# Designs tried in a protein design run: designed miniproteins, single chains, continued (5). Part 34

Each design is a single chain, and the fold is of that chain. pLDDT is the mean over its residues in the fold that is shown.

## One batch from the design tools (miniprotein)

Design m17156
Fold by ESMFold2-Fast:
Structure m17156 (fold): chain A 67 residues (1-67)
Amino acid sequence: MVVLEGEEVDDFLRAMREAGIDRPDPSRRDEQLARLGAALDRMGVPPETRRRILSLFGEQMDLLAAE
């Protein structure tokens, strides 16, 4: 289970806003992951933080798809 720290949560929320994503949507998994990744790249987020954010976002979508 991926856990984000406070500063990583702020980066995640900012990247979501820049990507135009209001919530994780399993039906748009590839589209939302691509847009979130592009937003993180534009923000200059460190590679380890970017990987954790994308991993958590994917996990959230997988949980939504399972339930």
Scores: mean pLDDT 78

Design m17157
Fold by ESMFold2-Fast:
Structure m17157 (fold): chain A 95 residues (1-95)
Amino acid sequence: AEKDLVRRRAWWLATVRVTGAGLSYIMSPDKAIQAAVDSAKATYQLFNWREPTEEEIKEWEEAAREGVRLAQQGYSVDEVRDLEDQRVREIEQQA
């Protein structure tokens, strides 16, 4: 269903933001963003048997960058996860 696609996309982007935030605690911001995107691309290709589009990659880069920014502001990985849970709920209510 259309609502299921919106929810899956929201959870995927939330996962990328949390991953970016987590990686930023062990590597530089630019490397954390790139590693989060590379991990997302590898996971996507493995399960979908196709390459992501340039638009999908750009969205994942923006999501990872936002996760890194939240970590730089002092948010823990758990706090970023809570913020993303709230974001997904808002998207689900609007879908």
Scores: mean pLDDT 81

Design m17158
Fold by ESMFold2-Fast:
Structure m17158 (fold): chain A 87 residues (1-87)
Amino acid sequence: SMDDEIDAAERRFLGHLLLARDSTDPARRAAHLAAAREVVLELIGRASPEQLRELLKALQSLLEKETDPDIRALLEEIIAEIERRLA
């Protein structure tokens, strides 16, 4: 189902953020951030406006707790993309 696909994409996105945070190799870190971006942009492309609003709230909550500057930058980029799509 679409909800199962969203749950899987959310787990993959969060998994890549965790792997990026734990990566000491810059190339591996960049690869996980790129993979996270790809997964979440695909999810945004398939999401309804209601699903986008819920995702926006979840990402804003993650950003408030995030201290990693590269992960913060990615979250800010994705939040801006969702806001553009909801305008």
Scores: mean pLDDT 86

Design m17159
Fold by ESMFold2-Fast:
Structure m17159 (fold): chain A 85 residues (1-85)
Amino acid sequence: MAQQKAVVEYLKRVADRVAELSKTMSDDVSVGLFEMLMKMIKDEINTHKLSQEEVDEIIAHLKRISLTTNEKVKEVIDKFIKELE
């Protein structure tokens, strides 16, 4: 409900911030930041029992980020998306 919508919007904002920060970091540091972000997203999905619609919204947002990032980070995001199915 309202709390779950707030969690989805929060995760999108954190993902955007990590994506922006990663542009100023090395590839290896960027991979580490996105691995931490993916763990956080998974923990929040499980903790708040997010619906498939809410998970799909997060996946769509992550797919958009993957198009603007380096290949190594894209691999981390793509692997995580497959794990959410």
Scores: mean pLDDT 82

Design m17160
Fold by ESMFold2-Fast:
Structure m17160 (fold): chain A 81 residues (1-81)
Amino acid sequence: MEELEKEMEELELSPILKEVILAIYKSEALPEEYLQAYEDELINNVSEEEKEKALELLKKLVIERGKEKGVDPALLEEIEK
């Protein structure tokens, strides 16, 4: 957890992106579900560059967690895209 917080600080992500990433890390929901819920707010308040960095970090977290839980490799491949 603390390593994730440090990485988010180094990327200088907006507070809303940090909350979304932490929520996904603590839950079993897919990144797409959370991003859909916050899409309108993110489009207006977050740059494309920040959003791209957040998505990359989220994909990494979901893939790592999925591997530990034995999630289907095909599903992890879809997330990598």
Scores: mean pLDDT 62

Design m17161
Fold by ESMFold2-Fast:
Structure m17161 (fold): chain A 94 residues (1-94)
Amino acid sequence: MTEVTLVGPKDTQRMYAEAIKTLGEAQGLEVEVSEGEDGNLVVTLKGEIPKDVGEVTILVTNSAGERERVKVSVKKEGDKTVITLEPPEPVEVR
């Protein structure tokens, strides 16, 4: 049983949790999504983390109306995995 904690904007966390759930279920895993102690989403997988979970791409619309990829960073702390989701920075407009 594997537990993954998501960190980042709540809307981005929801999109990523749905992507992990879809990917995990496609590989025959049971996936549950809940809220952790800091209100961040926690994804629990019954089995091993799919090898392709780190290749999930999320596109968000920036302030200029363009779609950009959310940066995904994976950190392992003991037996707990933390995935940090960083939306693209705003375009410099002068």
Scores: mean pLDDT 66

Design m17162
Fold by ESMFold2-Fast:
Structure m17162 (fold): chain A 111 residues (1-111)
Amino acid sequence: STKSYLKALVEYARLAAEYLRQARRAALDDPEKAKEYLDLARQYLYAAHTLGSNTTDDVKRKVDKLVGEGLEYLDQARKALEDDPEKAAAYLDEAARLAEELARFAEKELE
């Protein structure tokens, strides 16, 4: 059901945000660990996108936008981790904000 997909979407978006926060904390001191957390966050964002595609057109459109923007910030963060860890941290903050927005959006759709 749409409600079951939305509940799973909330949980995966929250997990993505949590791993992005962990990547942000690791970015300055441990870029390899930051990459591992970033890759986990990417997996949960892809899973959230797949769940959103099995809901309504309105939910799918919003999920596509937020996941797309989040993945762009993840790619920029990954590229910056070696040469500019402060810039990588800023991109990770933006990605986490988008993942948290996705979770709040899906929670509101359950109301």
Scores: mean pLDDT 89

Design m17163
Fold by ESMFold2-Fast:
Structure m17163 (fold): chain A 76 residues (1-76)
Amino acid sequence: SELEKLREEYKKAQERLAKVAEEYLAGKASVEEVIEEMKKVAEILKEYLKAQGKEDLIPELDKLLEEDIKALEEEA
């Protein structure tokens, strides 16, 4: 199903983000690379929310993503 495919894509995106975040903490990746993977995770999560009829939660997800990115950029 589309929902199962989105769950697998979300899991893989989370794993990529975790790896890039660890590389960033080790001085081997840029903050921009972490932000790119965060945005990819958020896009998959938005599709997952749409597939579940929870599109009303997307604006709050976008707000949280923007706040997290800003905080990360200010710490870099």
Scores: mean pLDDT 84

Design m17164
Fold by ESMFold2-Fast:
Structure m17164 (fold): chain A 70 residues (1-70)
Amino acid sequence: TVYDAKKVAEQLMEVIESGELKFGPDTDPVVAKLLLSMSQEEVDEFLKMDEKERIEFVKEKMEELGYKVE
């Protein structure tokens, strides 16, 4: 749902800031790409994770997506 996607986007942004996962000025496209690559099951798992687990999950997904950090 739109609600879940918005909440996950906010949580992803918070994880990026908290974990110092700095991208270039194009952070928004990275967050969007990450969300679009996640299944509903992966979203549900992410929402159940602790902050540390969320940081690791985001790092692993970024690598899977082949996205380069600036």
Scores: mean pLDDT 68

Design m17165
Fold by ESMFold2-Fast:
Structure m17165 (fold): chain A 92 residues (1-92)
Amino acid sequence: MEERKKIAKEILKELGAEEAIPLVEEFLEATPKVSLETARAAASIIATLIKEGKEEEAKELAERLKELGEELTVEKAIKLGLEILEEAEKKE
């Protein structure tokens, strides 16, 4: 768990999305069995949404990822992130 939180925090800081740190930490604590690779992908997508000013979309993504839990994969994380980005784009 610590390596996952450390990498996620580093990604969020590098992307200028430090305000997403609590959201990502909550997600990681809720999904302890999710792999480091999947956690990194999820954190990157959440950070991208926050950087784009899409805070509600980032929260929605985190909740959907938590719901998948152990069934969460890198591919599913990316797919959900893209779907949420597309939905946000349609809302302007």
Scores: mean pLDDT 74

Design m17166
Fold by ESMFold2-Fast:
Structure m17166 (fold): chain A 88 residues (1-88)
Amino acid sequence: SLVEQAIEALKNKDYETAIKLIERMLKIAEAGARHATEPAARDFQKAVDYFKKALEAAKQGNYEEAIKNLKKGSDYLQKGFDALFNAP
């Protein structure tokens, strides 16, 4: 997954690759927040907020904080997709 690839890049201190992968996930979450209805839109917006925090931490070379926020963003991204596919 993109998340697993980004985590491995961060662990290897390959911040350039990690930043590119996080930016890709951020664009997906932003599209979800823009185009989905509630409750999915809220989960996608949470993913956006966490991916932005992960991106800033990665840019600062703080891989621990980047991984923490990346995992939280991924959880909300998954919740957003689950809400889209399981909506009545």
Scores: mean pLDDT 85

Design m17167
Fold by ESMFold2-Fast:
Parts: C-alpha cells; structure tokens; sequence
Structure m17167 (fold): chain A 94 residues (1-94)
C-alpha cells in the first residue's frame, strides 16, 4: 500500500541518516547535545506531518516537548533516545 511504502522510505531515512547524526552528537557538550536532539525531533515532526504519518509526528512532538521543558543530562538524553527508538520501531512495525 501507499502507507507501507511511505513508512518504508521514512524508516530508511531515520536508520541511514537521522539516527547516525544524533548518535554522533553524543560526543558534544550537554547543552549542544540537547540543542541537536531538539532540532532532530523538530525536523522529524515536520517531515512526518508532511508525509501524513500522524503517529510518528505525535511521537516526535512528545519527545521535543520533553527536551524543551527540561534541562537533561547526557545520561537522561541517552535514555530518552533509547525510549524514542523503541517507540518509533513499534509504530513503524504496524
């Protein structure tokens, strides 16, 4: 279906570009790491909205709001990323 094709292309974009970029940011100072992660979720939300992937857009917005509302440590940012990756995988598998 068109939805399955869009999910596949979006998943490939996350796996090949977005996730490696975020993982590379883990070597940055905490403030810059948080800025990079906020930008990642903002772009992800916008891309998902443009593609009609409402569940993905809602998930990205949820994580963006957590980052924008809190000053997070490197450890908290790593846990947030792990939680996000588990949730996005569950959504994309449906």
Amino acid sequence: SEREELIRLFREGIERQAVPSVLSSLSLPEEKQQEVMAKFFRVLREDAEALGLDEVAALADKYLKIIESNKLSKEELKELLKDFLAEIEAILAK
Scores: mean pLDDT 74

Design m17168
Fold by ESMFold2-Fast:
Structure m17168 (fold): chain A 86 residues (1-86)
Amino acid sequence: MKEAEERLRKRLRESGKSEEEIEELERDIEEGMRLIVYGVTVVALRNNPEEAAKDAREMAERLGVKEEIARAFEEVGLKELAEEMR
């Protein structure tokens, strides 16, 4: 964790970005984490849809990733659950 944080900070400084550009990079990083949540959830839902769907709904509330979980539900054909998450 600490090593990854220092690597990220170094990369931001090397980019020579303005404060506004750094804010955009922070948003890109957040979006990247959201994409990881989406991908992991899709894999879990394909492996065990009933149990994974319940776990994903709880994670959506805890992590604030309702849109990513809804998209994962849509991807595996759970349209009703996806609409409930939105």
Scores: mean pLDDT 72

Design m17169
Fold by ESMFold2-Fast:
Structure m17169 (fold): chain A 83 residues (1-83)
Amino acid sequence: LKELQEKILEEARKEGLSEEELEEIERAIELAERLVREKKLPFPMAMQIAGAEVAGFLADPLAAYKALLEKAKKEGRSFPPPE
């Protein structure tokens, strides 16, 4: 689970997402992790529920970060490295 979280965030950073966008992804992943631990739900189902709780579009972490990346490109925002 934590390894999956790290991979999702690493891919998002490679795509040049802002720290704010990374925080949104982290919030959804943390909520999903709690659902897995407390409710014993499979991670994909937990992420779908967490995504609905966090703006309703983070049901699929990969789709969520791609949506954020597309939104950023449409707005003409520059994304320097998160550092």
Scores: mean pLDDT 61

Design m17170
Fold by ESMFold2-Fast:
Parts: C-alpha cells; sequence; structure tokens
Structure m17170 (fold): chain A 66 residues (1-66)
C-alpha cells in the first residue's frame, strides 16, 4: 500500500478536522485497507494515549518515504 492510502484513512477518520483520531479506529481501517500491522500502528501512537495526531502520522510517513 502507498503513503497516499495511509493519509486517506487518517483524513477520513479525522472528520471534525481536529488532527486526532482514535488509535483503535485507525488500526482497524489501516490494517484492512492499507495492510499496516499492529506493530506499525503502535509505532505511530508513540505516547500510547489511544489517539494518533497529525505529528505522529507525519513522522511515520516521513520514515516510510526515506
Amino acid sequence: MTLDGILRVFLRLDADGSGRVSTAAFREAAEREVGLSDAQVAEIDRDGDGYIDWAELAAFLRRLSE
């Protein structure tokens, strides 16, 4: 799956534009639609608060594009 697929899932779940989505909702959608593993989703949610924010996602996407 592409970086575009990951970004699309995040933006769809961030319907209110807060820049934060539930880790559980993102995990389910990203694993099904993009093929991310539980370990990769855990790497995105580095602070473990149960939410993924735009900064965490951007850092992960930057790592994948290297």
Scores: mean pLDDT 75

Design m17171
Fold by ESMFold2-Fast:
Structure m17171 (fold): chain A 76 residues (1-76)
Amino acid sequence: NMARQKLKEQLETTMRQVNAEILDIDARGKAAVLQAEQEDPELGKSLRAERIEKLSQGSEWQQSVKEQASQILAEA
């Protein structure tokens, strides 16, 4: 069943892209927090909170993609 194989491959590709974005957000957040903590501890706290928020948003998007993919696979 070539159609199901294509759907699975598209899902895996989309998940890899989402995971890469989450990793990028995490890496940028860590670097910014470390730099800010050396210069201004209060700024470091703000950036740490912002990083947590951005990571949470990334996880929510990843969950949304999984949910949509599960619906497509259930119908296929």
Scores: mean pLDDT 64

Design m17172
Fold by ESMFold2-Fast:
Structure m17172 (fold): chain A 66 residues (1-66)
Amino acid sequence: MEEERQKRLDRYRQELADAVRTGSLEEALAHFRRIVEELKKEGFSKKDILKLGSFFSQLLAERAAA
């Protein structure tokens, strides 16, 4: 992967992690949906978007299990 693209995805992961840990579930979901739409408009691949979605789902599952 391109390093700059990976770094950008990492920033989105950090934003989602913060939203899940500090915000409401509704706020976290709204952030995720906005980021996905931005990534689609910026031409990111389905694989990149899916990986972000998997990360978000994992964060929610870990929060729910705690």
Scores: mean pLDDT 77

Design m17173
Fold by ESMFold2-Fast:
Structure m17173 (fold): chain A 67 residues (1-67)
Amino acid sequence: KKEEEEKKKLKDEIENFIKKYPTLSQIRADAEKLAKELAKYGGGKEIAESFVENLLRKLQELFEKYN
């Protein structure tokens, strides 16, 4: 069952990714911490915020597609 197998594999990968960061808010918090450090060297906060927002949106779309 190629399609079913692919679906399960993708689900597993997403689940493992989220498990590494138990909540999407944790990803955001970590990105904000990084942005604060990078701000010493220019523009870190803006870049990190954009990255997190895009990541969260992409994950949301992916979950909607498969659930």
Scores: mean pLDDT 60

Design m17174
Fold by ESMFold2-Fast:
Structure m17174 (fold): chain A 92 residues (1-92)
Amino acid sequence: LSREEEIDIGIGLVQIAAGIALSDLKHGRITLEEALEFIARVARKTLVALGVPQEEADRIAQEALEKGRAASSPVEAINAAKDTVEEALRRL
C-alpha cells in the first residue's frame, strides 16, 4: 500500500467509528461521553499505527474530545471529533 492509501484507510476507520458511535448514541446504548471517548480511542490507535508519535496522537485525540464536548448537539459533537481527527490524518 502507498502512504496515501494507508492514510485513506485511516480516515475510513475513523469515519466507521463515528458512524458506529452515532448509531449507538441514537439507540440509547451509550452516552455522548462514551461515544466521544470511543472515537478518541480509535483515533489514537489509528494515528500511532500510521507512525504518529504516541504523545502527538494523545494530543490530537484530546483535541477531538474537547471539540466534541464544546458542541451544542450530539450530532455536531460526533462530527467535530471526527473532523478534528480527519484533518490531522490528511496532514500526514
Scores: mean pLDDT 89

Design m17175
Fold by ESMFold2-Fast:
Structure m17175 (fold): chain A 81 residues (1-81)
Amino acid sequence: MKKSAEEILEEADRRITRVELQAWLDRASLEEFRARLDEVVAETERELKREGISEKERKKIIEKVRQLVADAEAAYRRLLA
């Protein structure tokens, strides 16, 4: 079934949360955590293209995902300090 742009964004948010939990459990470095977040962004872009989401909506969703990634990196950096 085709997913909406909002469903893909919600899935990306859930993936980022899982990555944060797993990175903390693994005692991952900030660099390792960033690499895992980059994979979430790449998978989200692939899923948006696969589901035929418009370029305008795809850019909007990716901007939101990039903001979630930035917030997650900042939070993880604080946990490591």
Scores: mean pLDDT 85

Design m17176
Fold by ESMFold2-Fast:
Structure m17176 (fold): chain A 107 residues (1-107)
Amino acid sequence: MKMVVAIAAVVNGKLRVDVKELPEMSPEEAARQAAADYAKAHGATLEVLREETVKIEGGDDIYVRDLRATAGGLEVPVAIAAGSETNKDEVLRLAEERARELAKQAA
């Protein structure tokens, strides 16, 4: 089954979300690939703040990674959620909620 990854970042108080479909792999591998791609695209160093596996009732687990991205002295809260394409809406919701929570903690 295809994987979906949502990357949510709060930049200058604005939520930015990117969603990608990936070939069949583990949610953890999908999230790691997305994090590496984000780091390269933004010239950023990523610090892992938290990792969590969210159990979905009647569905496949969603893997979530809370990150701090640092580029040029600027710190950006980033959350990455990865799961089955059948849980796409839940993957997006979790990434957005976690990114907003991280932004509140950084303020």
Scores: mean pLDDT 83

Design m17177
Fold by ESMFold2-Fast:
Structure m17177 (fold): chain A 115 residues (1-115)
Amino acid sequence: MEKLAQQLIDAIRNVDFDEAVKLLQQLIEAAKESEEAQRVLLATLDQILADPRLALRLFEILKENNLFEPLLEAVGSTEGFRELLEAHRDNAAVAFGVVYILGEKASVLLSKYVK
């Protein structure tokens, strides 16, 4: 399990998105069935969200592969997930905003609401 977590972080660092998607899917599915895997996923997300560049890449992967909802199903109701989002609120909010809000409608939103 720890090896899979480290491989995921390395894949995101190296911009190996195909491998990152595969590893992230495996970790999400394992986290749905095991509290140990859920803790490993949360610890992995904590390391990723601590780095704003890795956070951005993670959210790009989640968006492009429709993995955000599966991720929330696996860990979204846990206290650990709420704690890591609070600890990394700024990095998570920026990554989410860039990928899901600005990436989709950046020019339209900014031209209408930011002067």
Scores: mean pLDDT 76

Design m17178
Fold by ESMFold2-Fast:
Order: sequence, then C-alpha cells, then structure tokens
Structure m17178 (fold): chain A 82 residues (1-82)
Amino acid sequence: KKEEALKKIEEAKETAERELEGEARQAVLEMLELAKAALEAGDYDAALTALDGALQLARAEGAEELAKKLEEAREAVEEVKA
C-alpha cells in the first residue's frame, strides 16, 4: 500500500538522521525525498532507483539499521508497484 511505503521512507529518514552525519546524511536524505516525491507521483521505478542509491550509500557507510529500514521501504514500494 502507498501509505505503508511512505511510512517506511519516513522511518528510513529518521534512522539516517541518527546514524549518518555530514555529506552522507545529506545525500541519503536527498535520495529519500526523491523517493517520496516519485512515489507520490506514481513513478515507482524512480522511487526504487532512489531507494537503491540510498541503500548503497548506507551500506558503504556501515549504517546497518538504516540499510535494514531502506530494504523495508524498497519492499513496500515493490508491493505497491505489483
């Protein structure tokens, strides 16, 4: 459901604010805003692309809780797309 996917993106945003700092935090938050805007516009492929970018950066930074939240957000978007 779209509302569930939006909720998961907000949870990832809150986790990024706690686990990341500086440039990495700004980059992930910008990707999450892109994912949210794309999801609200019905562009599920763009939302998934933005979430994949955020997930790669979270993994590179060792932000394990954020990576888990991003995987949950990605799964929720895939459920809406299906």
Scores: mean pLDDT 84

Design m17179
Fold by ESMFold2-Fast:
Structure m17179 (fold): chain A 95 residues (1-95)
Amino acid sequence: DAEEQARGALESAEQFIAQAQQLIADIQQRLATEDLSPEERARLQAQIAGLQEVIAVLERLRALILDPSATDEELLAETGRAQEAVLRFEQLKAS
């Protein structure tokens, strides 16, 4: 059921967004305080960009769930994108 999946995603979306924002803050602190090589800096900046994309997908799903004009088809599509974003977040967190 797309609506049940969307409700579950909404409940988790704010938690994943908060975790991604915290990870971005931690990486930004490393960029500010550590003596990193240009290659290490580029990798960390790319990781921040990936995390920002994950946040954007989750925020889009949240907005769609709260939109009374949203269709079941739109909710199904965005729920799928959010599931992919969560998998991407776990990969980025493990890096």
Scores: mean pLDDT 81

Design m17180
Fold by ESMFold2-Fast:
Structure m17180 (fold): chain A 94 residues (1-94)
Amino acid sequence: SEKEKLLEEIVKLIEEIAKELERKNVPQDLQDRVEDALLALYTVVTSDLPADVKERRIAALEAELRALAAEINDPEIEKLIQRFLELVRELVRT
């Protein structure tokens, strides 16, 4: 299904972001915070939470991930995080 393909792409992208953070020698505390936020967002979008609760939590986690991307200040990592956020929004629309 289209939803299953999006979920597989999102999981693969989480793994790709984790590897890129390590490859770029991003400080461990920032790596942990990014990975926690990615997993939290994945958990929210795959949950059975009410739509209004889901939207609020997604918006908050998107803001957190954008702030973390800015803190890391790496164009490749920023692009991967942006792609992750786009796939999450696509999943919510599906």
Scores: mean pLDDT 89

Design m17181
Fold by ESMFold2-Fast:
Structure m17181 (fold): chain A 58 residues (1-58)
Amino acid sequence: SAFDAYTAALVERARAAVRAKLAGKPVVTVFEFPASWSREQVLAALQAVAAAIRAELA
């Protein structure tokens, strides 16, 4: 689905940002959510991003 594809892209951007930060590079990342997204969709995407960040920091 479009939601799954967008969420997967956010997850990969988060992983790339964390890897760059751990490599000592200056990184600023901003997440944009479509205005059409429900609270549940935003929360699900943020949970996926958080899980990916925790995995990269492990």
Scores: mean pLDDT 83

Design m17182
Fold by ESMFold2-Fast:
Structure m17182 (fold): chain A 93 residues (1-93)
Amino acid sequence: MKPTDVVAQNGAEAAAFLRSLGRDALADQVAALGQQAVQALNNGDTDKATSLITQLILTSARALADAEGRQLDEDLLTQQSRAIAQAIADKAA
């Protein structure tokens, strides 16, 4: 699957899930982050894409944890999210 397709699909799925929880404002934010990340990847802006994908993953994970009433390991999540985002951006370049 193309990196842009992966980011677009994951952003759309996360937004749809958040809307199903009644979190419309957060769903709009996640959808916007996904769209901006796809645009950055298409422009070859690896640094911007990595930052936006990291924000998309963190925002989605925090919202899910909050909905489930569980605490996240923020340091581990941030580290893993950045690594995943960098790998996706590097494959798109």
Scores: mean pLDDT 79

Design m17183
Fold by ESMFold2-Fast:
Structure m17183 (fold): chain A 118 residues (1-118)
Amino acid sequence: MIKELLEKAYKAAKEGKVEETLKYIGEIVESINSKEDFEKAMKTLVEFLREKGENELAELVEEILKLALEKLSDLNLLKRLFRQTLLAVFLGVVEEDDELPEELKELLKELAELSKKL
C-alpha cells in the first residue's frame, strides 16, 4: 500500500499536480498508527528513492529516520515529521513546525533544497 501511494505521489509531483500529490501524502501519513508503522514507512521511502536512483535523497531520509528514532516518541510528532519529509522529497518544500527539533528541521531543509535541484 505505502509503496503504491509513493509511486502515485511521485508521478503526480512530476506532472506538476500539487493537489493530487498532497492527497497521496495525506493518505500515506494517515496510514501511520504506531512508531513501527513510521519506521517501516520511512524505510520504504528510502528503498523507493534508491530504486529511482535518488541516492543522496535516500541518505538524508535515512539520517532523518535515525534522529527521529533517537529523539521522538510521540506518534503525532512522528506523523508530522513524515509529512514534512514527503513534502520535501516530492514538492521541494517544508512547512514551519515549532515542535520538531532543530536538527530535524535543518535536515528537512537540506532535503527540500536537494529535491529542487532534480
Scores: mean pLDDT 87

Design m17184
Fold by ESMFold2-Fast:
Structure m17184 (fold): chain A 71 residues (1-71)
Amino acid sequence: AEEAFAKAVEILQPEADAGNMDAGASILALAVVYTVGKRKGLSDEEILRDMLALAKKQGREEVAKVFEEAL
């Protein structure tokens, strides 16, 4: 889960750095899902499924694919 989250941030970071507030918000939302999942003691598979659902809701197909490939 941690490695897949890092890869998702790597994909979104250039857009956020360019001033895309939507990309920045997507990174923060994924970070919250990851952090809350870890604190609750969720498995890596459960955290990956939650991040995948969020990425799909955000319309971030490339990011969603990263989480699908990690499952």
Scores: mean pLDDT 80

Design m17185
Fold by ESMFold2-Fast:
Structure m17185 (fold): chain A 59 residues (1-59)
Amino acid sequence: MEELEKQAYELGKKLGEEGLSPDEAAGIVAKQAYQQGLSPAEVVKVAKAAKKGAEEGRK
């Protein structure tokens, strides 16, 4: 997994542990990635990683 995807997963997991839904966590990470100038394809990849992380964090 790319380093950015790993970081997004870990951030998503933390957000999920704080009670955010996977979709909310993915949206937050996608906005941050877009603001940092990542490509649309990269934004999608990190958003998916954050969603998976948030799902795990909500367990």
Scores: mean pLDDT 80

Design m17186
Fold by ESMFold2-Fast:
Formats: C-alpha cells, sequence, structure tokens
Structure m17186 (fold): chain A 73 residues (1-73)
C-alpha cells in the first residue's frame, strides 16, 4: 500500500514535469516537492529497492500503469 502510494506520487510529479524537463527548467515548486518526497522516502529506500528487485517486471509495470491511470482522470 505505502509503496503503491509512493509510486503514484512519483508518477504524478514526473508526468506534470515531463514537458518542463525537456526545456531544462522545471518550476521551483515541483523541484521542492520532489526533494520533500525523496527525503521522506530516504529511510525506506532500501525497502523500496528490495521490493523492486524481487518483484517481476510484469508486476512492476502493472503498478506503474495503475499509478498512471489514477493520475489521469
Amino acid sequence: EKLKEWLKEIVKILLENQELLATGEPPQEEVERLEKLAKELEPEFEEVKEWMDNTPLEEREKIWKEALEEVEK
């Protein structure tokens, strides 16, 4: 549950900044949002990495697609 929520938030931020990343100048507010998420997840980074390493690609893709769908109305 927590990992899925984390993935949804990351996907949302990445999608919102896709065009701006292409221009090389993302908004400061989005940068701060990413930094905040990174700091919040730092204590759990090993758990996230372990889950990704042990989860088949198909399962990871499924969660990623679910996150995309939840971001897109």
Scores: mean pLDDT 65

Design m17187
Fold by ESMFold2-Fast:
Structure m17187 (fold): chain A 80 residues (1-80)
Amino acid sequence: PPLGARVTIDAPEGAPPGSRVVATPEDPRASPGESTVGADGTATVVLQADVPGRFRVRVEFRGADGRLLAETEVTVEVAP
């Protein structure tokens, strides 16, 4: 079964609560995740991977109109 890691991402100043979050790993052994920026200015995404390791994940923040507001990159560690 795939392994999972929960990652909490701080929204940049340009991404208000309600913004859509799309997290896309660079490694195909990890699966993309989606979330929404909460009232606290954070978004929590569950990343699934077929193997343990460190995964580089591109995070896009989009408005209700689908406009790209910001991008960032995070490294997620998936334990065995």
Scores: mean pLDDT 80

Design m17188
Fold by ESMFold2-Fast:
Structure m17188 (fold): chain A 88 residues (1-88)
Amino acid sequence: MEAKREALLEAARKAEEAARAAEEGDFEKAVELLEEAMRILEKVPELAGMEMIQLALAKKLAEKGDGKEAAELAREAARRLRELAEEL
């Protein structure tokens, strides 16, 4: 349980950092952080499938320079990941 909870919380932290980077216009950093969050979640796909989709969409938006939309999706994913971690 602890390893899964830790993975969800780490992914949430990366998603929050990505949201901040996207708001600041640092889209390369936002994409990198979103990719890191998605790699972490690959180890717990049964718990975070929807959040993985949100992170992937946030990454595509950041790649296009849509910082506000990317940040909103990344924060929503982070919030849901924290909620999942609390239920473990």
Scores: mean pLDDT 83

Design m17189
Fold by ESMFold2-Fast:
Structure m17189 (fold): chain A 95 residues (1-95)
Amino acid sequence: SNHEKLLELADKIFEYLLKNSSNPERVEEIRKRVYELIPKLDITEEDVEKLEKLVKEKRYGEAADLLAELIFPHDPELAIEIQVEVSLVRIREAL
């Protein structure tokens, strides 16, 4: 199912965020909330294919941004929290 594929892709994205975060406890809290939300998301096969391509190419920052975009209509606060953590990882990697 699309939800099962999304869970697998989200796991890889959060593994990247956890490894590169200065606050892994916060990322883990966000991950749990995302996992609970995924079965409730209205997602298309095209959305999952786009996310899978980014993950396969190891473009985890862009993959996390797309995951946040998919979450935004259902939980805008959670989507913003994901984008903040991704931005912090990107800023640290650029320094």
Scores: mean pLDDT 87

